# Designs tried in a protein design run: designed miniproteins, single chains. Part 106

Each design is a single chain, and the fold is of that chain. pLDDT is the mean over its residues in the fold that is shown.

## One batch from the design tools (miniprotein)

Design m3692
Fold by ESMFold2-Fast:
Structure m3692 (fold): chain A 81 residues (1-81)
Amino acid sequence: PIRPARKQPAWSLEEVEKAKESILKTYEELVKKGKLEEAISFLTTMIRLFEQQKKYSDEEVAKKIDEFIKELKEKVEEIRK
């Protein structure tokens, strides 16, 4: 068990970037399957989780999280077309 889940509120920049990749893959899969409402719900949940993490993170990490939140919000608006 090299990578166990642990309860630490402060995320690193690498953790944010890896989470972004995983989230975008899941989002694209849902969109391809025509599950648009599920995709919106998923992204909205992820945005809220990142907003919460941003409040507990260092300002440098929070800046990266804010950038990612903006990207996810853009994806939600793309689906709403």
Scores: mean pLDDT 75

Design m3693
Fold by ESMFold2-Fast:
Structure m3693 (fold): chain A 89 residues (1-89)
Amino acid sequence: MSKEEFDLEVEAGLILIQAAVTRIAAERLLKEHPDNPKVKEALKKIDEAMRLVDEALASKDPQKRRELIEKARTLVNEAIKLLDEAEKE
């Protein structure tokens, strides 16, 4: 495996861990505030991010892998912001 491929797999793994932890927090908030639209939007973004990481790990195209990983990272960061805003309400 090239260093680039290895670094992308490490990034993908870290995003999956962050997404999984963020999902647990979102599900807890959804139980406390079942009608909160920000929590529901965050969960959708987390699910999309996880799907993009799975697609990136299945792809042999390094450019496509990078694009999918960057998009997944953006979605997880957006989900975290939505959950932080929901907790402050």
Scores: mean pLDDT 83

Design m3694
Fold by ESMFold2-Fast:
Structure m3694 (fold): chain A 72 residues (1-72)
Amino acid sequence: LEEAKKKGLEEIEKLGLELVAAEARGRISPAQAAAGLATLREQGKKVAEAKTVEEVEKHVKEARDAADRAIA
């Protein structure tokens, strides 16, 4: 569980950096970046509070899907 949380939070952090980089390069608007980062922050809280590996995986997937939608 701890290892899954650590890996999940690292992945969410990486997704956040990708959104910040995309906004800085003008690929997405500041509003799109803010919305994506807000979703990543919420999913990160859920990963930290997760009681099972399946919950961690679910919230990491939701974070990844949100980042993909923001960057697309």
Scores: mean pLDDT 79

Design m3695
Fold by ESMFold2-Fast:
Structure m3695 (fold): chain A 74 residues (1-74)
Amino acid sequence: GTTVDYPVYGHNVKEGMTKEEYIKKADEYFKNRTLEGLKEALKYYSLAAANGGTQEIADKIREIVAEIRKLEAE
């Protein structure tokens, strides 16, 4: 086969994660400061926002989007 059933990004996403666990995952990816890490961080912060987001999460999402745009412009 040509497909894999498991995500190979270093961590599996599982049901039952709390908002705080999503934030923790996002923060870990954010610290990598790579384009792929920022995209993963954006995904996890968005999941945290869907689970009762706060202004801090919105601010992090905005910062990550700006960094992604900056990296893609290079």
Scores: mean pLDDT 70

Design m3696
Fold by ESMFold2-Fast:
Structure m3696 (fold): chain A 55 residues (1-55)
Amino acid sequence: DEEIRRLEEEGQRLENGATMLRSSADNGSADERQVEEGERLERRSRELRRRVEEL
């Protein structure tokens, strides 16, 4: 149970980070680097969520 909670919490942190970077990209404030980081965070967040669901 604690492991699932940790994975969910980490997934939420990554998703929040990706959302903020995506919002900056929509405003045109983000550089290509930030866009790439946002995509990385989203992918990692999805993988963690998938791992939690498989448990």
Scores: mean pLDDT 76

Design m3697
Fold by ESMFold2-Fast:
Structure m3697 (fold): chain A 64 residues (1-64)
Amino acid sequence: GEQIVQAAKEAEKNGDGTAGVAAAYEGLKLGDREGAIAGARAALKVPTNEGVRRLAERLLEEAE
């Protein structure tokens, strides 16, 4: 819900791609599609490394 979307916004603001992935994964786990999409998109804007980017792309596909 709102908490996961807020976590995604904080991840993007802080440039933390790993936190964005964590938010996306939590969103998928809880059935929060909007939160999962927000987390994955945040991670894609500020990816820490190629592994984080690939995981974020996969999580985004699962959420959409």
Scores: mean pLDDT 78

Design m3698
Fold by ESMFold2-Fast:
Structure m3698 (fold): chain A 80 residues (1-80)
Amino acid sequence: SLREEAEKVIKELEEELAKETDPQKRLAIEGIISALRQALEEDAPEEVMRRLIKLAKEALKENTVEAYFRALQEMVELLR
């Protein structure tokens, strides 16, 4: 289910956050986790949830400050 996929991605982000020492990267990851949690709490539409999960997964793969901030910006726009 999309909820299970979102929860898995949140867990992967939390594991990355636990290992991260860069303050800017930590802020971006925390923002992404918050956006995903908000979407789950508000029962965001399926298409929105799929896009959020994809953005978060892409950011995790790249694992750079730039990638996390790009993902966070797009996620915030999707949740407006």
Scores: mean pLDDT 89

Design m3699
Fold by ESMFold2-Fast:
Structure m3699 (fold): chain A 82 residues (1-82)
Amino acid sequence: MEEYKKKIKERAKALAEKIKSLPPEEQKKIVQLLEKQVKELESKLSELSPEEQEIAKAVIEEYKKVIAEVKKALEEQGVKVE
């Protein structure tokens, strides 16, 4: 149980690093796609089993951190992200 959370966190960190290595316009597109995926997953939480909800919540939390980290990096470069 704790092991899967570490795995999700490590994958999310690798994703954030990969996104931040891309040009700003590509970073903005990926952030928008991740935000859509997070919203879709949140809307489907009630349809999942309790065990699947715990995993989905962990994924949502880590992806929200990735989105925030990339947005912060873009804003620090003077790029406005909605």
Scores: mean pLDDT 79

Design m3700
Fold by ESMFold2-Fast:
Structure m3700 (fold): chain A 74 residues (1-74)
Amino acid sequence: GKVKLYIKPANELARAAAKEFEEKGLGKYEEVGDDVIVFETDNLIPALEAAQELAKLGLEVTVYEDGIPIFHYK
């Protein structure tokens, strides 16, 4: 299904990581307002791995699949 990662805060670390995931062809990112990055992909397993790596960097990540929240990493 359609997977979205909501990443906060939208700091330089979060932007760099989202850009790297996009450059690797995992999906696309968009900065929503000044404090949230949304990363969109169709691949759940790489998205969960990315969410765990972002959490290790001290970022909060909520993973949605088809509009349903399935994981929250802190």
Scores: mean pLDDT 83

Design m3701
Fold by ESMFold2-Fast:
Structure m3701 (fold): chain A 60 residues (1-60)
Amino acid sequence: MEELKKEAIEELRRLGHPVAEEFIEEIERDPSKVVEKLVGAKLLAIGDELDKELGYVPAG
């Protein structure tokens, strides 16, 4: 359990996405969210990078 949290936190920090610190704090508060937050952050990072690489700007 602790090892999984530690690895997820390191992955989030390596990811360097703006949501990483926010999700790390949520994982620290509730370890049961570790997988949910890690997957969510990676999906958000992928979407954000694709938008930037393709030159798309979301409405707003």
Scores: mean pLDDT 71

Design m3702
Fold by ESMFold2-Fast:
Structure m3702 (fold): chain A 97 residues (1-97)
Amino acid sequence: AEEERAARVAELVREALAPVIAATTDPAARAAIRNIAAGEVTPADLAALTDAQVAAVVAALRAVADRLATELGDEELAAGLRAVAEALERAHAALRA
């Protein structure tokens, strides 16, 4: 079911991003990563993140996508999450340009 899939993805994303949040000391950056985990990111959130923090978030999302493909066999959901990771990376780069 779609709701069960969405809940599973949300769990995996929160778990993958938890270490990134724990390693982050800046309150604005922590809030930004939490907003990404919730699917509620804003341009201000992206501006609060360093290049290294965005790289860590993108790596975590790609790791979740790989798990979705291998553990659930859901290549389409994995591709969707990879597209989200790439969009975040591009949006952050655009804000720094």
Scores: mean pLDDT 81

Design m3703
Fold by ESMFold2-Fast:
Structure m3703 (fold): chain A 94 residues (1-94)
Amino acid sequence: MGVSASFDSEEEAELVTRGLRALGEQAGLAYAATSRVDGKWVASGVAPELPEEAEVTVSVTLASGAEKQITLRITIEGDKVAEVKVLEERVLPP
């Protein structure tokens, strides 16, 4: 199943892309990418089956070079990411 969402910021699109990748890895076959289309940043993912709602922890690199673990709740409706909510974030140990 494929899903996508469009964002004004690269950081938001990359965060969602990492979340979709982590969900797809749990589903056993995944592709996830961030792309730029018509002035928007697009997060897209494909997996055999994605859950309707899931919590996933992703690691993201900040502009400073620091890494954070962020726990997201992602709600998927058909081929669309309906909601992404940040539940928790922490700095990764060295």
Scores: mean pLDDT 68

Design m3704
Fold by ESMFold2-Fast:
Structure m3704 (fold): chain A 90 residues (1-90)
Amino acid sequence: REARRAEIRRRREERDKYGEELRKKALEEAEEKIEQARAEALENKDNMDKVKAIFQQAENWALSLGSRVAAEALKKIEEAKAEVEAEAKK
């Protein structure tokens, strides 16, 4: 029964570590998706309607993530959108 208490502590530690790894992986996937959207938007920077559609699709995807990752992903999408709009406003 003492061994069971030690096992519970070990599983709690493993769960915390696993949760951190999942969050990091989800954030990396979000960054890759946002970079793809940014690259596609830059290729279409002369068509702002298409740029808006690309970022809208990325935002919809980001909203499907867990709330912590979604907030960071949405912030990065807004930053990428601002950068593309700055390039387009020549």
Scores: mean pLDDT 75

Design m3705
Fold by ESMFold2-Fast:
Structure m3705 (fold): chain A 61 residues (1-61)
Amino acid sequence: KVEEERKRLEEAYKTGSLSDALRAAVEFGTALAKKYSPQKANEETGKRIRELLEKAAKERR
């Protein structure tokens, strides 16, 4: 499941839909929480959201 959510997140990045990407990041975090721990899920989810925002800014420059 984690792999499926990761691929979904990458597709959202490709599409450029911020809303879809954020939703995918949350789903990815939920999958991580179920497989590992809430702490790791929170860290990874925050990282993915930050990466999304940084990528959006970088794509414009």
Scores: mean pLDDT 67

Design m3706
Fold by ESMFold2-Fast:
Structure m3706 (fold): chain A 85 residues (1-85)
Amino acid sequence: DNEEKFKKTVEEVNKEIERAKKYYEAGDLEGMLKELQKALDILEKAIKELKADPNANKEYIEKLEQLKKDAEEAIKLIKEEIEKK
């Protein structure tokens, strides 16, 4: 079920984002980066699997691609902040 796959993916991504936020609050930018990278990996796998299903809801794919874009931008910003230290 592509809806179940979408919901499970969103839950796992949100879990990694919450872990990333905790690392950021602790001043651990490398820890934050690691958790954001995990979120990105989950999103890439789910998007690839949904795109392989011709019956997949395009809206679910679009929402996951937006989350992927958001995660990539966050990773870029955190990498830049680590380099400035």
Scores: mean pLDDT 85

Design m3707
Fold by ESMFold2-Fast:
Structure m3707 (fold): chain A 118 residues (1-118)
Amino acid sequence: MIKIDENASMKELLEKALEELDLSEEEKELIKNVFEEDLSKKELLSIIAATILAENEEEFRDIGVALRTGDIELLEELVPYVPRELLEELVEAIHNEDLSKSLELLKKLNEIKKKAKE
């Protein structure tokens, strides 16, 4: 179980995500390059999810927008290999800024993506 305080700083959230989510070095560098301390936790979590799920820049943008706005129908269209129930739980956790649950769901999402692409 990934443990992080709900009042954790943006930097602590970033460091925990980079440690726990089994991201590639390229994905870690992408997240670091777009990281700004003025981002909301919701925005950072959406960026991390989009980095995991997207195969190109257009998908990154569209997935990021759909996660921030809670557009589940668009997310299902963009990532049909992810169960709807998991997308709904992820959007809810991100919107509630439930950091521990968001990171656990993101880790699960990355595992599903890796299996679907192999």
Scores: mean pLDDT 80

Design m3708
Fold by ESMFold2-Fast:
Structure m3708 (fold): chain A 109 residues (1-109)
Amino acid sequence: SKKEELQNLLEELKSLRKKLLELIKNNASKEELLAVVDAALTLLGRIALLTKDDPEAYKFIQESIKRLKELKEQLKNATTDEERKAIAEEVVELLEEIIKKLEELLKKL
């Protein structure tokens, strides 16, 4: 069902958020951080397709995709460990906001 597919994608987003926190703690490379951001963008694209029937949710996911793409570009251009860490922490916060919104949506399905 749509609800089960959305629940599975939500669990994958939670896993990526946890992985990103571990990478930040371990001072991971820019390449490793970018790989998690790219995985999150792929999941959000799939979630966007599942939320088409909810204009508010769809708009939120599209705006989240745009913000995550902007953070990806900032991460690519980061020249210091401090900049890379700060941007990655903003990605963690964005993923947490998305997870909360999707959990609210699932309660209505």
Scores: mean pLDDT 89

Design m3709
Fold by ESMFold2-Fast:
Structure m3709 (fold): chain A 93 residues (1-93)
Amino acid sequence: VERRRKIAERVAKELDIPLTLADMAVDWAERGVTEEELRARFEKIRKKMEELGVSLTIGDEKRVERITPEQVDEFLERVLKAVELARKLMEEE
């Protein structure tokens, strides 16, 4: 739907993040995912990344970001800001 795409594009532009991450943030905002739930999910992801010795890769055709286990907390703060902005934009139509 055009509305969701426009919100994701605005989030990506305002926060200078990949559109893929902005789209995920809109999805989490629509589903009412809380900050506490996101912090718990990313802590589990970090532990799995450390256990497997892997990094998380997030991006689109123009921008790709590699996130190490040590960077997960910083990345989570960016995710939380994106979800908050998406929620505000959704409330404004």
Scores: mean pLDDT 76

Design m3710
Fold by ESMFold2-Fast:
Structure m3710 (fold): chain A 97 residues (1-97)
Amino acid sequence: SHMEKIRRAKEELDRMVEEARRLVAELEELADKYAEDPSYRPEMLEAYERVMEKAREIREFGERNEEIKDEAIAAADELIGEASAAVTRGEARAEAA
């Protein structure tokens, strides 16, 4: 049914967002480590790229599922914002050390 298709799309979006949230948490941990140890910078940037890739996948999923498109775009934009903020904080804290 149409309603069942929408429900499945929302469940898949929620799953993708949960995966991306785990990547953001890993990025934040690496940003904290980078603030104490500059050798972690490449790992932090690699984690940032993984979050950006997941945000792109979420946006593309929204583009293929019109009924959840706005929700998917909003989720992707929030994830991009959080990833950028984490890197910015890590860089600022490393410079202050």
Scores: mean pLDDT 89

Design m3711
Fold by ESMFold2-Fast:
Structure m3711 (fold): chain A 68 residues (1-68)
Amino acid sequence: MEEEVNIALVEIYRGFGVWAIKQGKKEEALETAELLRKLADEFRKQGMNKVAEYAEEAAKEIEELVKK
């Protein structure tokens, strides 16, 4: 349950970041990517490495989309 909830949380932030990019809100998208990186660090501290990797991938995706 905790893993499922955390994955859903990452997906919500990922979706918001992508939405922000589509709206031209690059600053908000980068803030969302930074938040995802913070979440990944917290997940790693709790031993949830799989969810942490998922959050890091979501952050990278947002950062790459902002470059376009």
Scores: mean pLDDT 81

Design m3712
Fold by ESMFold2-Fast:
Structure m3712 (fold): chain A 79 residues (1-79)
Amino acid sequence: MKITIEIEFKTEEDAEKALEIIKEIMSDYPNVVSIEKEGNKVTVTLEGISLQEAVSLAAGIALRMIGEGIEIKSVKIEE
């Protein structure tokens, strides 16, 4: 089962910075299928994890973005 974490940013430039940081964070995570950017959104696709793990991961990503001064508009988790 695939789970997607979609993070929407204020600007496309913020999404580009976030993509680089998210790829760094996720570099050692074995369950990543893809990390992609579309406009001001970054989508992380994961497989073989629980919804609870996806929520925890999304929270960790969001906290890192806040620490980097990147504003998040929304976070969506979808199965």
Scores: mean pLDDT 84

Design m3713
Fold by ESMFold2-Fast:
Structure m3713 (fold): chain A 58 residues (1-58)
Amino acid sequence: VDKKIKETAGKLYKEYPDLGVELIAREVIKKTGLDLSLLDDKEFLEKVEKIIEETKKE
């Protein structure tokens, strides 16, 4: 689950670097079959932000 989230978020950011964290999180949720209520989950959003920042440093 976490691995799939990380791979999906990183790939989305590389393909669409102008996309904001919320939009990437929404696409991750849709692609992984998770509940959209995770957009209100601070831990989930922080996880996505962290993945983007790590990808950004590369």
Scores: mean pLDDT 77

Design m3714
Fold by ESMFold2-Fast:
Structure m3714 (fold): chain A 61 residues (1-61)
Amino acid sequence: MKESELNNEAIRLAVKLYVDEGQSEDTALEKARDYLIEKGASQEQVEESIAMARVALAYAA
């Protein structure tokens, strides 16, 4: 998976969990992190994608 695709997937999942399902920001980001790890993302890529997802959640709040 390309880095930009992992960033987009993390953002989409976190927004879905936070906005649509009403989960906390911490829970949404943790589930997005677990998803990226399961997809074989490196630790550096996971942290980058989660940072992008956190910014997206700030705009959704």
Scores: mean pLDDT 80

Design m3715
Fold by ESMFold2-Fast:
Structure m3715 (fold): chain A 77 residues (1-77)
Amino acid sequence: SAQQALAYAEQAAQALAAGDLDSARQHSQQAASLLPPDNSQRLLQAMDDALEAVKNGEDPKLIAQRFLEIARQLVAE
C-alpha cells in the first residue's frame, strides 16, 4: 500500500539522519518494492544520491529531509 511504502521511506529517512547508511538503504529498498517500477527506480536513485551526499560530508538531517520530500511525491503518484 502507499501508506506502507511511505512508512518504510520515513524509516529510511530516520536512518539517514542518524548516519545509519546501511539501514537507510535497506528501508528504501523495502519502500521501493511496494511502488510501480518507474517510481521504484526513482526512489532507489534518490537514496543512492542521498547516500553519496552524506558520504561527501553534507548534513545528514538536511539530506534526509530532501529524500523524504522526494519519497512523498513518488508515493503520491
Scores: mean pLDDT 88

Design m3716
Fold by ESMFold2-Fast:
Structure m3716 (fold): chain A 69 residues (1-69)
Amino acid sequence: PDPADVAEALVLMWAGIDIAELPNLTPEEKQAALEEFRAKADRLVAEVGDPHVRQTAEDAIARLEEAAK
């Protein structure tokens, strides 16, 4: 897929988690969600190799980690 499509998919997934779930998750659930998201993001970044996709994924991870605190 195009790097832009991958970046959009990551942002949509992140936005869905942030809006719908994060305030109601337990600390254990937040940790599990963050670990799953990072694993998926790392895999996509490694497969695509596009710096814009990498930046989008890192920004999404950082924002999720901040919101989970």
Scores: mean pLDDT 62

Design m3717
Fold by ESMFold2-Fast:
Structure m3717 (fold): chain A 78 residues (1-78)
Amino acid sequence: IKALGRKLALLGSREAIRLYRKKLPSKYDPLLDEAEEHLLKAQQALELGDDVTFDQHLLRVDEILNRLEEELILMSER
């Protein structure tokens, strides 16, 4: 269940990055690329059984995705 939960989190984050890349202007590509790098490192940590490293990289993905959501909200307000 713990490993399954982490696998599902990776799939969800991957889909979120894909959707944001299609919706956001290219100026946000560096943030999306950074999120993809952390997602890749999280996947590698999961394959090695390194839960601590996985959680750290996934947290950074979540932080980037939250920032991108905030930017979209601010753009919609203006």
Scores: mean pLDDT 80

Design m3718
Fold by ESMFold2-Fast:
Structure m3718 (fold): chain A 82 residues (1-82)
Amino acid sequence: SALEEKKEEAFELAEKGGVAALLGREDLARQIAERLGELTGLDPEEIYARLREIAAASRAGDLARARELSQELHERIVKSLE
């Protein structure tokens, strides 16, 4: 369905955004956050902040926290699209 395709695209963008933030590609992470905002209706600035938090946890070696933050972002995406 169009909704399932939209969820898949949003999850892929969230993953790419997290990786971009982890690599210090702030320009790319911001562009991805803007695309995610367009797709979901969520605030791009809030998405960008969340991507940076996930990246910070990953850099600190706190993989449990990074996973938790990623799951929270996924849940927000699902709720925004439903």
Scores: mean pLDDT 86

Design m3719
Fold by ESMFold2-Fast:
Structure m3719 (fold): chain A 62 residues (1-62)
Amino acid sequence: MLSDEVIDASMTLLKASVDLTIAEKEGNEKEKKKSLEEMDKAMKTLQENGDESLGTKPKIKE
């Protein structure tokens, strides 16, 4: 099952993508960096909580 954290992180990633596009058009370096940071945070949350919901078992293959 998808956790609320995974769903929220996915939404954050989408928002950050939109913000990044706006920052690129505006040439706003500060907002561009903020958007990239938000994307990184969302990806970390997905990595930490996503594997479980996808049925991936992080340990030993055996």
Scores: mean pLDDT 70

Design m3720
Fold by ESMFold2-Fast:
Structure m3720 (fold): chain A 74 residues (1-74)
Amino acid sequence: MLSDEEKFEKLEKELLKHWLQAVHAASQAGDSARVAALEALLQETGRRLKEAYEAKDLETYEKIVRETKAQIDA
């Protein structure tokens, strides 16, 4: 069974992998506006994730990761 700490790490790695794949695809397509939007999204999401992690709020952290991945896929 994963600890809460291991769950936070897994969620962060899943988000970063998804984000890197999206940035790579946008960069290869020459879509500089989308690259900039993805970078801004990660910076704001990173701030929110840090707050949830420091609060030990796994539910909010999971929600932020899920919603951010959905925004990347839109």
Scores: mean pLDDT 85

Design m3721
Fold by ESMFold2-Fast:
Structure m3721 (fold): chain A 67 residues (1-67)
Amino acid sequence: SSSTQAKIKQLDETQQQMIKELEKAVEEARKTEKDENRLKLFEESAEGMRLMLDWVVKKTKEKLLKE
């Protein structure tokens, strides 16, 4: 339905915004952090956060489409 599509679009917009903020944080860390081990840990943590967000969004969309 158009109502469900609007909710999905809002969810996608929110995800994109969060990903952009995460990417900015990673770029800032790459410029500021001199310790390669700490930088690697930060980048891995950011990737994990992104994957978790993708999974949560997929699950939420599935529930929305079933209802």
Scores: mean pLDDT 85

Design m3722
Fold by ESMFold2-Fast:
Structure m3722 (fold): chain A 102 residues (1-102)
Amino acid sequence: EEDKEKIEKLVDELFKSTDPKEQAKILREIADILRSKGATPLAEALEILADYVEKEDYGRILFLLHLPDEYLSPLEQIVRRLAELLVRGDKEGLTELILSHL
């Protein structure tokens, strides 16, 4: 499907970018596609992550990665999983996670 190919291309562009503003823009474009397909929780998680990246608030991202599951909502758990994949440079894992929610 066209959306699958577009997502794979956007994830590739995301990992090639070094500009936080471009990274945030790409994350929001992926979120828009997911929301249009009804994957609303994942879309919201990507928008939250995009806000942190755009603000260069990497301290917030690191803090989120260290919080126990019991202190995280289901939405915050998705944000943490996305942040983990980005920090690790796991392009394949991020692509699979996004495509599994289409």
Scores: mean pLDDT 84

Design m3723
Fold by ESMFold2-Fast:
Structure m3723 (fold): chain A 103 residues (1-103)
Amino acid sequence: SVESEDHRKGLVLYTEGLTAYKAGDYQRAAELFFRSAELLRPALEGSGIPRALYANHLALIYNKLSEMFEKLGDTWKAAEMRRLAEEYEALAEEAFNEAMQEM
């Protein structure tokens, strides 16, 4: 499905971003992390465990983007990325807890 394909592409872009980061190419790493987030964000339309998993992955991506912007000297963008990471962490916890309650 489109969702499964976008999830796979998102993971590939994230791993490519980590490779760029390890090579010291922070601009390329940030680009790849943003593209990964764009592919994974629509999956938040789901619920339960899938939503929690995608939200958690987005939190990880935005934490990495915050690190990249710090290395690029953009402290304001780094702070905004950190805020987004915290919001996705909260969303992941909420979605996971709702799934575990099984009303």
Scores: mean pLDDT 81

Design m3724
Fold by ESMFold2-Fast:
Structure m3724 (fold): chain A 62 residues (1-62)
Amino acid sequence: ASDVHTVTLGPDKIPLVEDLKVGDILSAEHASQLDPRITRDVEVLHVRRGADSVTVTLRELE
């Protein structure tokens, strides 16, 4: 099973995602810092970088 989440982060949270690439696996602990609803390891499906925000699409593993 896979749940997909789209998370938009403001400039204060950009350092949490500055090194993220498509295909990266994030631990549940790291992913929960992006969105507290995420309690499982996730795969990065997409990263869209703006001037003052980053939008990340994540897929829950299992």
Scores: mean pLDDT 78

Design m3725
Fold by ESMFold2-Fast:
Structure m3725 (fold): chain A 75 residues (1-75)
Amino acid sequence: SLQELLEKLKAEGEELIKKGDYEKVLKLGKELIELPEFVEETAKKLGQEVPQEVLEYNEELRELGEELIKEAKEK
């Protein structure tokens, strides 16, 4: 499920932070923001609506991405 995938991504981010791999934390955070943007822009170009569950998942990805970028920049 999307929820299970989100939990795995959160765990990966936490593991990278614990290891002090801040360059990888920053890269992951940027990817989590870029992927939702790509999905939503592609749907817009195709005249397709993004399902509500995917929009909610995209919001969660952006929030996680912003959090990871903030953590990386504070180090």
Scores: mean pLDDT 83

Design m3726
Fold by ESMFold2-Fast:
Structure m3726 (fold): chain A 89 residues (1-89)
Amino acid sequence: MSLEITSVELEKVGDRIKITLEVKAEGNVKSVAVLAFDEKGNLIDSRVGAPGERLELYVPESIKTVRVRVLALDEDGVLVEEREFELKI
């Protein structure tokens, strides 16, 4: 199975940074969950959508590094693939 992050966009919106992700997945993936964590491992924001959907997360402008986890889930909500990366803001 292939989980691919096809785009990542950052935009300042007031006192927040909007992170827009597009995630492509092949095989038995029915949903994609995206989780944003700070440098201390605290969950900041999360979104769930369909493969190929644009997912928007919001993080405080005061956070300089965000760890992003992308989870590919089947129809039963079982984890089939995972990706992790860091964004410097």
Scores: mean pLDDT 83

Design m3727
Fold by ESMFold2-Fast:
Structure m3727 (fold): chain A 95 residues (1-95)
Amino acid sequence: MAAELERQREEMLRLAREGEEAARKIMEKDPELGAKLLSDLRSALGAALHDPRALPLATALAEAVKRAGENIDDEEKMQAEIAKAEQYLDQLAQL
């Protein structure tokens, strides 16, 4: 339904904003990694705005980037979340 799709887009946009904040926080410690995550998040957001099928993957990628930022002081947990984000980005490329 149009209303359900709009709600999913709003949720994705909220998580994308939180993910951008997380990526910028990571960028303060690792500028190259943070810039890459920000770029990946923006690519996923762009795909989801043009293709509703990408919405779940873009949302999952944004959540993974957010969790990476939450675990910035735990390298193992941060890297695990970054690996999830990379997997979601690869899945988006297959659409």
Scores: mean pLDDT 83

